# Designs tried in a protein design run: designed miniproteins, single chains, continued (4). Part 24

Each design is a single chain, and the fold is of that chain. pLDDT is the mean over its residues in the fold that is shown.

## One batch from the design tools (miniprotein)

Design m12859
Fold by ESMFold2-Fast:
Structure m12859 (fold): chain A 83 residues (1-83)
Amino acid sequence: ELKKKAEELKEKGEKYAKEGDYATAAFYYGRAGYYYLLAKDYDEAIELAEKAIEYAKKAGDEVLKKQAEALLEKIKKKKEEAE
């Protein structure tokens, strides 16, 4: 379930990125990364958190960028704790 939710959110991120809505793309990529984190798919979670940072930068949204950066650091810590 968690992985399916992450895939849906990733697809929404891809859709909005293609439409040029970078802020909305960053938001959905960040949410997808969070659900991959909950599913313990750490490498996929890292990739999506990095996409969230990239698209937040393209949007010029400093708040969204900092939120995505915080998510990335959280994922990295959880991956280290899991070995």
Scores: mean pLDDT 88

Design m12860
Fold by ESMFold2-Fast:
Structure m12860 (fold): chain A 88 residues (1-88)
Amino acid sequence: SFFEELAEELDKRVGPLMEKGDYEGVREAVRKILEEAIEKYKDDPAFVANLRILAAEMGLEDVSPGTLARLRKEALEAIQKKEEELKK
């Protein structure tokens, strides 16, 4: 599923950076993974609703608290932009 693919990508690309303590690299990798997911599923209106659920459940314990807060803000802003596009 979409969530399974995303979890696999996070483990594969973020795990090694977490082990190194490269939290800036973690932030950038997660952001790129989200951008890739948005591009892949941008034509699915259900994706916007699912993205909110994902933001709540996305193994946020594996990310530093500061990076987590920023990612949540960025995800919510991206969701809001997409909702405005879908209204037009």
Scores: mean pLDDT 61

Design m12861
Fold by ESMFold2-Fast:
Structure m12861 (fold): chain A 98 residues (1-98)
Amino acid sequence: MNELIDKAVIYGDKEAAKQALIEAAEQGRVGPVLVALMAIGRSDDPEVQAAVRRALDIITERLKKDPKNLSAAMAGGMLAGAAGVTDPELDELIKKTL
């Protein structure tokens, strides 16, 4: 993740930014998700938006498997909020966990 974040921030590497976001989501941890979002920011690039959607789907599936995963719930809420995405299924899962 650190190398991908460096590439995203320093070089503007869109592929590195997408991979950093997906890896952060797979870890299900709020810290990595926030660091990935700081590197990418809010982008109107459809490929970056697709990576945000995929990351949210990964977090949603993790939360379905472990409804008490507070870190995943916080990561999902922070990612959706920072990206300006509304997901009713994820919102319901977060409310059950928090």
Scores: mean pLDDT 71

Design m12862
Fold by ESMFold2-Fast:
Structure m12862 (fold): chain A 65 residues (1-65)
Amino acid sequence: GMAAQKEAAIAEIERAMANLRARGVSDEEVERLKARAVELVEQGRIEEALELVDREGTRLYLATA
């Protein structure tokens, strides 16, 4: 159901945030991305939330090089 999909999406977002922190991305940048992604999940826009995390997470990874 939708609740299970939201729970799975939040777990994936948390794993992505942990990976960004491990790469040296600031807590401030990680929390901003997490807040945006969680808002989309709360709205039921799960695919958009995961696409946002992939896109913006990739940009943040490139910024740490």
Scores: mean pLDDT 84

Design m12863
Fold by ESMFold2-Fast:
Formats: sequence, C-alpha cells, structure tokens
Structure m12863 (fold): chain A 58 residues (1-58)
Amino acid sequence: MDEMIKAIQQASDLFGQGDGEKAVKVLEEAAKKSKDPQEKETLLTSARLIRKLDQEKK
C-alpha cells in the first residue's frame, strides 16, 4: 500500500531527472516484492507507461 505509492513517487522523480530506465526498474522491483495482485498490476502498468514515454522522448 504505502510501498506502492513510494515506488511510484521514486520512479516519477527518476523519470523527471531523465533516468527512465531506472524508473522502470524501481517499479518492476516493487511489483516483484508485492503480494497484492492489483498492486502488482498497477506497478507493472506504470512501468510500461514510463518505458513508452521514455522511448518517445528520444
């Protein structure tokens, strides 16, 4: 719960600093540690969105 929000905020900060690859890794790592299927899905969806935005920013 709080861990998901922290992971999303940390990933957002990394993406804002230009490090989209690290942002994706933070979200995927949090998803691996999550036992909640909905939380895991949200984290993986966020990771895919950041990956897409990072690729299009280039």
Scores: mean pLDDT 78

Design m12864
Fold by ESMFold2-Fast:
Structure m12864 (fold): chain A 59 residues (1-59)
Amino acid sequence: MDDALERARELVEEEILRNGYVSDEELRRIAEETGLPVSTVRRMAKEALERVRRRREEE
């Protein structure tokens, strides 16, 4: 299973909860930590932001 994808998702969500976004510097750090391309981490960050926004609007 892709442990790197799950870890990247967790790190992205943690940054969004802490700062409300993921900076380009943090995207690069997460990519280096997980071995994923920065483009993949950026896509995950966008998806996580949409998920958080959807949940907030549902409440």
Scores: mean pLDDT 77

Design m12865
Fold by ESMFold2-Fast:
Structure m12865 (fold): chain A 70 residues (1-70)
Amino acid sequence: MDKASALANVRALVQAQGDAWVAAGRVSPQQGQQIVDLTVKAAEAQLNGDQESYQKYVQQLQQLVQQSQQ
């Protein structure tokens, strides 16, 4: 599987989950989209071997999830 196919699969999976969380009222549409986009960016960084960017995006995801639980 090439990078484009791998990223498309990740986006499809996380978009479906993000949409479900928005529909359940757990996150706003904006927060759901931010979670999806950061997850895809983290996957892209991992596929590129960019460990520093991967860790940065994972940390941003953790912060958004924590803020959404307030």
Scores: mean pLDDT 77

Design m12866
Fold by ESMFold2-Fast:
Structure m12866 (fold): chain A 80 residues (1-80)
Amino acid sequence: SERERKLKEMRELFDKMKKLMNSGKDIDEAQKLAIRYQVLLTELTEDPETVQKANKEAEERLAAIEKRKAELERKLKELG
């Protein structure tokens, strides 16, 4: 049941990523979806210690993307 839900979520994430990549829109959003996909894959295939490490690394990568988005929005406001 839980495994089936995670596999379904992974399929939906992969389809969303393909649509974003094919449209050439929002590379940052596609990257966030890829990180979520990798987290789910790791949870299904790896031991708990590896999962914990991978989840921390994913959180750091997501935080970096959000920081980059905020910095770009700030710079765009400064340009008028």
Scores: mean pLDDT 78

Design m12867
Fold by ESMFold2-Fast:
Structure m12867 (fold): chain A 72 residues (1-72)
Amino acid sequence: SKEEEEKEKKKQAEELLKKAEEYKEAAEAAKEVAKIMKENPEAKEAAEIAEKAAEEYEKKAKELLEEAKKVL
């Protein structure tokens, strides 16, 4: 059924959008952690790890958004 196919595509797009939002929130949280850690010179390595995590989460969020657009 065409209606069932459209419903399945919408569900897939919604799941991808939800995951993208979760990764975006994770990226923002990691950026905040990195910012706090940068205030302490002894935590420089931890700040760098948090910044890299934020970059990775942002990349995944963008990839999931692109996949959602292809499904819609």
Scores: mean pLDDT 84

Design m12868
Fold by ESMFold2-Fast:
Structure m12868 (fold): chain A 75 residues (1-75)
Amino acid sequence: MTPEQAQAMLAALPALAAEDLAAAPAELRPIVEAVAAARREALRLLAEGKPEEARELLRRANEEAARRVAELEAA
């Protein structure tokens, strides 16, 4: 994987703007923080030359976040 490919992969991920993080309801903050943590871990994996693991981590983190939001809506 080239640095250009890594950058393109990161650019394809939805960016959480600072204002969106600040505006998140307290009940959603842990979910938003978990996604942000997964994004940081994915960047670390990319730096280690593990782009496939980074992509899979983000995919799973997004699925987990969607599941947790659905659980909150059901409550």
Scores: mean pLDDT 66

Design m12869
Fold by ESMFold2-Fast:
Structure m12869 (fold): chain A 67 residues (1-67)
Amino acid sequence: MSEEERKELLESIRRTIEYIRNSELSPEEKEQLLRVLEGGIEQARKLGLEEAVRLLEEGLEVLRAKP
């Protein structure tokens, strides 16, 4: 993975977390995002992307805290 691809990935994750925090999500959207984040955590761990894992776990907690 290039450094540029890594930066783009981290920025994408941060934008997703901000979207989750600031948006009213339908039950279907919440379920979809849960699957995406959980799959992303597994993939990031396999690739050794510790910062990506941390951000994705933060996103999961934010998503789970939403009503």
Scores: mean pLDDT 81

Design m12870
Fold by ESMFold2-Fast:
Structure m12870 (fold): chain A 83 residues (1-83)
Amino acid sequence: MEEEIKEQIEKFKKTIEEKAEENLKKMKELGKTVEELEEELKKEYEKAMEELEKLGEKAEELKKLLEKSYEIFLEWLKKMKEL
């Protein structure tokens, strides 16, 4: 149970990394904006939070870790917008 929740957090981190690399490639090829990457990451974050919500109070600590990870990526995207 705790291992399954930890695996979901790791999967979410991997998804963010893969999305970031894929979207950087798309931005270079299509001239897409950082705003589109923010929107996609927000959807993935919300989906992951919904999955953790189904696990109830036992997932509260992992929800906090997920939130912190998402905030770190948001700050990274803000810096990318300023470049």
Scores: mean pLDDT 70

Design m12871
Fold by ESMFold2-Fast:
Structure m12871 (fold): chain A 61 residues (1-61)
Amino acid sequence: SELEEVRKRIVETKKEIEALIDRYLAASPEDVPAVKAEIDRKTAELAELLRRYNELRGEPA
């Protein structure tokens, strides 16, 4: 179902964000802006997935 697919993507995106945070903490000063940009993109994607999850389960976004 689409609900199950979105739930799986939420779990995967959460893990990706966790890995990016680890990279951010270990990053050299020159790499920090690029890693932060990736965190910002993935965080925005997670927010969209959570809205879709709420819509699919019958809750307003």
Scores: mean pLDDT 84

Design m12872
Fold by ESMFold2-Fast:
Structure m12872 (fold): chain A 64 residues (1-64)
Amino acid sequence: MDELLKIFEKVLGVSPIGEDDDFFELGGNDIKASKIIKEIEKKFGINVPLSHVWDNPTPKGILS
């Protein structure tokens, strides 16, 4: 979880970020969502669809 929170903080430029904070309420958009997906793929080796970010827009939700 901590590594995922740091990815969100880096991409959004906002800190601190909690595991239940809404990505879009923090100023996220499709471009930033794509950056988070790419960083998750690099760090955890998992591919997250963009639609999953829209449906689960929190750090905790994205890992579900």
Scores: mean pLDDT 78

Design m12873
Fold by ESMFold2-Fast:
Structure m12873 (fold): chain A 67 residues (1-67)
Amino acid sequence: MKAKVRKFVADVGDRRLAGEAPLSPEEQEALRHYGLAERAEQEGDLATAEEHYKKALEYLEKALEKK
């Protein structure tokens, strides 16, 4: 789960550097939950981190489904 979300974040960063179109609403929500998950993990709140990683993956899957 985490590995797929991290790869997505890296891919989005590469797209930004290449000057591609802005993020979709689903991509933005995926990034938001990923950031919240990383913060919770750094604070030692592993349960909250896992919940946000799951939500980030769900939004990522929705973003891919719509394209």
Scores: mean pLDDT 71

Design m12874
Fold by ESMFold2-Fast:
Structure m12874 (fold): chain A 82 residues (1-82)
Amino acid sequence: DALAGYRRLSAEEVLALGEELAERYREAGQPEVAEQMLAVARSLAAVEDLYLGGVRVYEEDGVLVVDMEVGERATLEALLAA
């Protein structure tokens, strides 16, 4: 299965992840980015068959950066098969 390393997310799970990441941005002194993260999470919560492969949180040039491998099942399957 091409998505063996991926986890399917429910709308509740993606909103919870978004709030967790937004809290990290607020603690880092980036409240505007936190609000943007919540808006992205709400948009993703509307996507059917959403899958998450990984989340990386790190600091670059004094700024908190979040890198997520997330997408719809069909898109991820196509990318992993390429």
Scores: mean pLDDT 76

Design m12875
Fold by ESMFold2-Fast:
Structure m12875 (fold): chain A 74 residues (1-74)
Amino acid sequence: MPSVQEIVDELVKRFHPSPEELKKLEELVEELVRLTEEIEEMLKNNAPQEEIDELLKRRREVVEELKELLERLE
């Protein structure tokens, strides 16, 4: 799995964000990776479906914010 730094470096190379945009991009990528890892751990540990669904919803919101940011940079 690519690291947060590898994902951010690829996006910087493609989109050339400003320092402020880069900071927001790093925050969103870090949150997305963290949520994905937490969801995977919860699934492996057979956590309650309601808790998994809440994290999936939050991850979707982060993905949508990241997509909107990247669309603005194009």
Scores: mean pLDDT 79

Design m12876
Fold by ESMFold2-Fast:
Structure m12876 (fold): chain A 93 residues (1-93)
Amino acid sequence: DRSKEIEEKIRRIEEAVESGRLDLDEAGRELFRLYLEGADSEELLRLAEEHPSVAGMAFVLLSEDPNTPEEHLQRTADLAVAAGQAEAARRAA
């Protein structure tokens, strides 16, 4: 049920954004959409590379999937640190 737990967390985040309780930029919303559609770690990493504002969030999502290659996880962590999101990367590590 880990996949269901992750899907439920993402659904709650999207509901919070829709209700105005949580503000995500356009890139953040696209990240969750791609994750829900079953995008692989390379696609999520690509979005984080294009939009560093979501790098910390992408790192958290990738770290919850044990099938994520260590290379992708490390690159996403480096992007989060560079974007000033070091606390999110530290918390997920």
Scores: mean pLDDT 66

Design m12877
Fold by ESMFold2-Fast:
Structure m12877 (fold): chain A 55 residues (1-55)
Amino acid sequence: MREKIEAELKKLSKEQQQLRLDALKENLKKSHLYSDEVVEALKLEIEVAEELLKS
């Protein structure tokens, strides 16, 4: 899962990666509308996106 998320995000420019991260964080603010599995997936994508932007 993580490896596939990293590969997908690496296809995006740094600007697009930042926009994706911002969108994921906004979705996490609405976590009460999602299942626990979806919330955990959002948290994982946020973690991966933040790590890629720090590199």
Scores: mean pLDDT 79

Design m12878
Fold by ESMFold2-Fast:
Structure m12878 (fold): chain A 84 residues (1-84)
Amino acid sequence: SEIEKLKKEIEELRKKIEEMREELREEKERLRELEEKFDPNDRKQVLELVGLKLRIIGLETGIELYEKKIKKLEEKIKELEEKK
C-alpha cells in the first residue's frame, strides 16, 4: 500500500528528528559551558565556538526541513485516503 509506505517514511523521519533534537540539546549544553569559560584570545575556544554554532544551525535547519517533509507526506496520505 502506498499509504503504508508513506506512514513508514514519516515514522523514519520522526525518529531522525528525535535523534537530531537530542543532539541539538547536547550541542546547546556544550555551547553554554564554552560561553561560561570563553576566552576570545584562545584560538582553540574560538574554533570550538564557531563549530558548535554551525552545528546547532545545521541541526535546527535539518529538523525544520524534516518537519516540512512530514507535513507534505501527511497531506499526501490525506489525499490518497479521500480518493479511496
Scores: mean pLDDT 86

Design m12879
Fold by ESMFold2-Fast:
Structure m12879 (fold): chain A 82 residues (1-82)
Amino acid sequence: MEELEKDPNNADAYTRLARRALEAGDYEKAVEYFKKAIEIDPNNARAYLLLAEAYYRMGDEEKAQEAFNKAVELLKQKVKEL
């Protein structure tokens, strides 16, 4: 899964597209774009948080909780210095 295109700019672009789909009520499309962002940057806690929001909007609370837990895990890793 290590690729030269692993780039925060591309991940952010997909996150923005997913958020627009989410706001338009196209929850399936939002999930697809958030998953693309995660494929580019699997350590992007923000993308996982927004994926959780998309699943929550779809009524998939279990999937939303899984994505949220992953985001929390990644955020804890960032503050591991302390």
Scores: mean pLDDT 75

Design m12880
Fold by ESMFold2-Fast:
Structure m12880 (fold): chain A 56 residues (1-56)
Amino acid sequence: EVEKLKKKIEEVKKEIEELRKKYEETTDDVEQGILLIQIGVAEVELKNLEAKLAKL
């Protein structure tokens, strides 16, 4: 459903922004590395969701 996809896209965008904020605020190298990976994964998910929405 289009509405469901739009909801998920907004959720993922929010997650990415929260992760970026945490990345900027943290001073721990290990945590920074984990956050960077999580941001990357979320960005790929966002692209896939946007592609699905465009196909519908």
Scores: mean pLDDT 83

Design m12881
Fold by ESMFold2-Fast:
Parts: sequence; C-alpha cells; structure tokens
Structure m12881 (fold): chain A 76 residues (1-76)
Amino acid sequence: DGAEAQAAIDALSPAARAVLDVLDEDPNRPLTARELAERLGVSQSTVRRALRELAAAGLVRARPDGDRTAYVLAPP
C-alpha cells in the first residue's frame, strides 16, 4: 500500500532516503554499494548501513553480481 510505503520512507535515515531515491531513478538497474557510494559522495560503509535499513523496511532486495552484491527496489 502506498501509504505504508510512504510511512516507511519517512522513518528512514537521510542516507537511506538518498539511496532509495537513486534506486527509484532507474528501478530496473541494479547498483552495487560502490556505485551508490560514488553517486552519493559517501563511504561504502554508510551505503551498506542504509541498504540494511531499506532491506529491513522491505524497500530493496539484494542480488548476487559476481564478487559483489547489487541492489534493486523490492517488488510490489
């Protein structure tokens, strides 16, 4: 439900909201923690914490990408 998703977004840290915004820009493109860190100008550790927060909220999912993990928006 859109209202539930919005409440989850409003509860996120600023870093998690920024990561979500980048992923929402192209929902079909998986991004690694490194790519997200480069786009946001933050450390990969900051991005990984944001991604755990988003995954706990059900907003993103992890997928394997060789020796890295890529992230996408969770399915509806």
Scores: mean pLDDT 75

Design m12882
Fold by ESMFold2-Fast:
Structure m12882 (fold): chain A 84 residues (1-84)
Amino acid sequence: SELEEEAIRLLEEALEAEKKGDILSTIGLVLRAIGLIIEAERRGEIPEELAEALLEAAKAILQGDIEKAEEYLEKARELLEEAK
């Protein structure tokens, strides 16, 4: 699904921005990704486990937990491939 793939891309970009110390871009990208996840949930187009993994990745990015963010993004990628 388009919304799920875009949300993952935005969170991956947010993590890269965070690694570079661009905190303002990190926050903006995370908020955009959260908006897409909420929209996908409202449409019933996203599996609950995938939505949960994406929201946990977003939370980890905002908390500066790079390792946890990478783990949840990897899980989200795996869940997205299973949902195709």
Scores: mean pLDDT 84

Design m12884
Fold by ESMFold2-Fast:
Structure m12884 (fold): chain A 57 residues (1-57)
Amino acid sequence: SAAAEAAAEALQREIARLLAQGDVAGALKTARDALANSTDPLVREAARRALESLEGL
């Protein structure tokens, strides 16, 4: 849905913002919270990809 797509984009923007500031811990928490609290598959997919990327740091 458009709402789910917007939510996934907002999650990606927030994680990118935190990483730009050097807040890796905040980015990890944001992604984990999204995965734990979202029931939407698109948002959960965005959160999983973010966690995979952050594990490489």
Scores: mean pLDDT 83

Design m12885
Fold by ESMFold2-Fast:
Structure m12885 (fold): chain A 74 residues (1-74)
Amino acid sequence: SPELEAILEEALEMARHAARTLLARGASPEEILRVVDAVVTDYLRGVYKLPEEVAEELRERVMAEVERLLAEAA
């Protein structure tokens, strides 16, 4: 749905910003993945209150992008 696509794009922007901020501060890839996962999960489940299965699908897409970003930074 267009609404879910908009939520995904906001989550991606939030995750990229958080990951880049933590990278700039010298955080490890493992720490970045843990922190960003927690932030994204809270955003999808806490703010938007998406059903667990929908939130998990969007979270997986967001975390795949974070992993790609970290690989490019290495």
Scores: mean pLDDT 86

Design m12886
Fold by ESMFold2-Fast:
Structure m12886 (fold): chain A 80 residues (1-80)
Amino acid sequence: MSAAERLAQQLIDIMNKALGKAPGAPKPGYGGYVKATQALLRGLGFTHVPVDGVLDEVTKEAAAKVSDEDIRAYAERLTG
């Protein structure tokens, strides 16, 4: 697996944890996943998303528009 593929999978996992798609109740530190998700969304062009660690409607709507392929393309840009 390439560095870009590993980064993409990590970003997908972070977003799924932030959105509550991961199994189990939120653990201490999940606010960091929300901030990481918001930073990822801004990197993908969703510049209206704040990086405040609050899982608001704007963050949820932006995340719903992001595909795994978009995240992989972003990871390629970060690692290339």
Scores: mean pLDDT 74

Design m12887
Fold by ESMFold2-Fast:
Structure m12887 (fold): chain A 75 residues (1-75)
Amino acid sequence: MEEEGIRAFLEGRLEEAARHLEEANRRKPDATVLTQLGFVYAQLGRREEARRALEEALALDPTHAGARTLLAQIE
């Protein structure tokens, strides 16, 4: 993404989404919320944080297909 204004806007929106998902998970730990958080971190280029969120999701629900798929795609 080379469009600086659009990148900054999307990054801000994704960081806001991450904060909301972090709060939701803190109130009630949930594999789906952690998987969504991992997706948002991956979109922000935060691969280490994305991996940790997906690993936590799998710790809560080892059968979560979304978390397994996203974790396999993180390089």
Scores: mean pLDDT 78

Design m12888
Fold by ESMFold2-Fast:
Structure m12888 (fold): chain A 67 residues (1-67)
Amino acid sequence: VDEHITEGMLALDRGDYETALRHLERALKIDPKSEKAREALKLLLQSLPDSEEELKKRVEELLKKME
């Protein structure tokens, strides 16, 4: 879990939003209640540019699924 979250955050730092989301999706498959993955998804959502509408929707759907 921690490995996928770390890789996701590194991808986010590089601006690889789709790769970041992929790693966080993998972390959630392992632990659907992961607070670390939830926080990382929130950071990803805040960092996404307005042009990434589809990625924003996917992140929002994942966060809704966790609640």
Scores: mean pLDDT 78

Design m12889
Fold by ESMFold2-Fast:
Structure m12889 (fold): chain A 99 residues (1-99)
Amino acid sequence: SNELLEFAKKTSIEDLAKKLREKIDQLPEINKALVDGFIEAAKRLGREDLVKEIEEAYKNNDLEKFKEAAYKLIDAAVEKNDAFTLARLLELVEAVLRR
């Protein structure tokens, strides 16, 4: 969305990554919308290894392994200077935490 793009432009990548890590730490469980969003982001970043880690964590309902893969994905987005992916994932995690 245009609003999400404007947010990403005005927020530093380090601040987005920090906020996203803090929100991921608050996740009480894994759900399909969260998994689908992180898999899509991992595919866009060319991280097939993280796609597999996320899928395996979801299959085993392993929240700690999901968080580990999510942190690696944040690091990959930061390395690629991909603020839009970080902003989209932050919006997704916040939406999940609101329900």
Scores: mean pLDDT 85

Design m12890
Fold by ESMFold2-Fast:
Structure m12890 (fold): chain A 70 residues (1-70)
Amino acid sequence: TAAENAALAAYLRGLEPLTREALTAAGAPEELIERVLAEIRAAADAVEAGDWAAAEEHAARADRLLEEAL
């Protein structure tokens, strides 16, 4: 439902500060941190809109950037 999508989107957005702190502690460059966070935000927006294909694409990009950062 739209309410369930909104709840999941809120959960994903809640991961942003934790992700920023973890990557900063790991010494990742700020440009990579911002790219990861942008993909997480885009995935959350897509989930909220019910666009699961876009959400999966942005999640996959975030995973790839995390591999690059670590």
Scores: mean pLDDT 85

Design m12891
Fold by ESMFold2-Fast:
Structure m12891 (fold): chain A 76 residues (1-76)
Amino acid sequence: GSAAKSAAAGLAAAKAGDAAGAATGWHEYRQLVESGESKASEEAIEHARRGLAAGQAGDAAAYAEHGTKALKLLTG
């Protein structure tokens, strides 16, 4: 779904060192999850929130870790 695509795009940007792209992708993912477009679990929403906070703090490693967990919960 749209949330999974936004999360994947944000993760790809973070791994490439693009902090602005990573923040944008995570912001869109969070909005889609919180709006109910995605039937994500509460655990996926929690990982999305932690990933966003890490991205805003410039912690690309924590952003990628939480994003990977959120994406897995949305896709499998």
Scores: mean pLDDT 69

Design m12892
Fold by ESMFold2-Fast:
Structure m12892 (fold): chain A 117 residues (1-117)
Amino acid sequence: AKEDYEKGYEAFLAKKYEEAIEYFTKAGEKGNVDALIRLGNAYYELKKYEEAIEYYKKAIALASGERRALALANLGQAYYELKKYEEAIEYYREALALDPDNPIAQLNLKLAEEALK
């Protein structure tokens, strides 16, 4: 629900990531795409990259346009942290195909390509 998302976002800004996960899980269970992206982000901040990947994939399945591009860029970033640079590059390229101005994908694509050299 909107209230669950708002409380999760407040907890996330306060760096209370476990509390943010509780609220974003409630909002994400109701199909809130932004909550699923934020849930992935909270797991990412906790360095739980495999869990972050699962929630970004759920967001991608429901999202379109700029939201899908954002989730794809974040998915790429989680793969980068796992040193899966080939997968990171593919997701950054897919994000840029949907939103050429996505700042995460633009910056991190170059870093992932350099990591493969």
Scores: mean pLDDT 88

Design m12893
Fold by ESMFold2-Fast:
Structure m12893 (fold): chain A 67 residues (1-67)
Amino acid sequence: MAQELLDEAASYLEQAAKEARARGNTEVADKFETLAKGLRSLAPRVDEEAAQGMLEAAKTAADRYLA
């Protein structure tokens, strides 16, 4: 279900936001939190293929920031 994929994507971004705040980078944390909130609100408007792509993009962005 698209909602589950978007919730997973949002969770990756929320984890990156938490780490950004721990580093004192509030600007980046705010951006990741805003994106996570946006992803959670998209579920009725996207299919599973689009949601899967968003999950992969969110994982990549979070992993690159956390590396």
Scores: mean pLDDT 80

Design m12894
Fold by ESMFold2-Fast:
Structure m12894 (fold): chain A 61 residues (1-61)
Amino acid sequence: ALETPEFTPARREEALRTGLRTLAELLGLDADAILAGVHSIEELAEAVHRLSELALRGERA
């Protein structure tokens, strides 16, 4: 919950999942397919990081 200043594993997972979905949509990728391959919070964070890097490189005009 946004009212709590402390990050819980569940809140971190939700934030990462939302971020991944947003980045995948921006890149025209299937977020559901990417999430199906994720089996841990660490893999989820790595996927978000990789998509962020692709977005930064692919979005150049």
Scores: mean pLDDT 73

Design m12895
Fold by ESMFold2-Fast:
Structure m12895 (fold): chain A 103 residues (1-103)
Amino acid sequence: SAADETLAFLEGLLARFVGTAVDHLDAPLAEQRAALEAEYARIRAEIRANLSPELAAAVEKVLDRLRGRVLAVLADESLSRLEKINRIAELAAEALAEIRAVV
């Protein structure tokens, strides 16, 4: 269905966002942040190009919250690399559940 295609598209974008965060974990924090913000800007452009304005706004609210939470995890020097990966995965799963509710 169109909803299933939209969900698959958004799941792919979410996987790219998480992958960018994880791939840069060994870089300096400023570089991690820059890489994640650059990927988020690309994701937002793709959402706006492919979804209705109403659905784009709803999805962007979910992803903006995820972005803020992931950036906080990346900046948390008390967390190990593995703890950061696990926390990012948990936050992504929560974001996916919210996306499924609005699609």
Scores: mean pLDDT 90

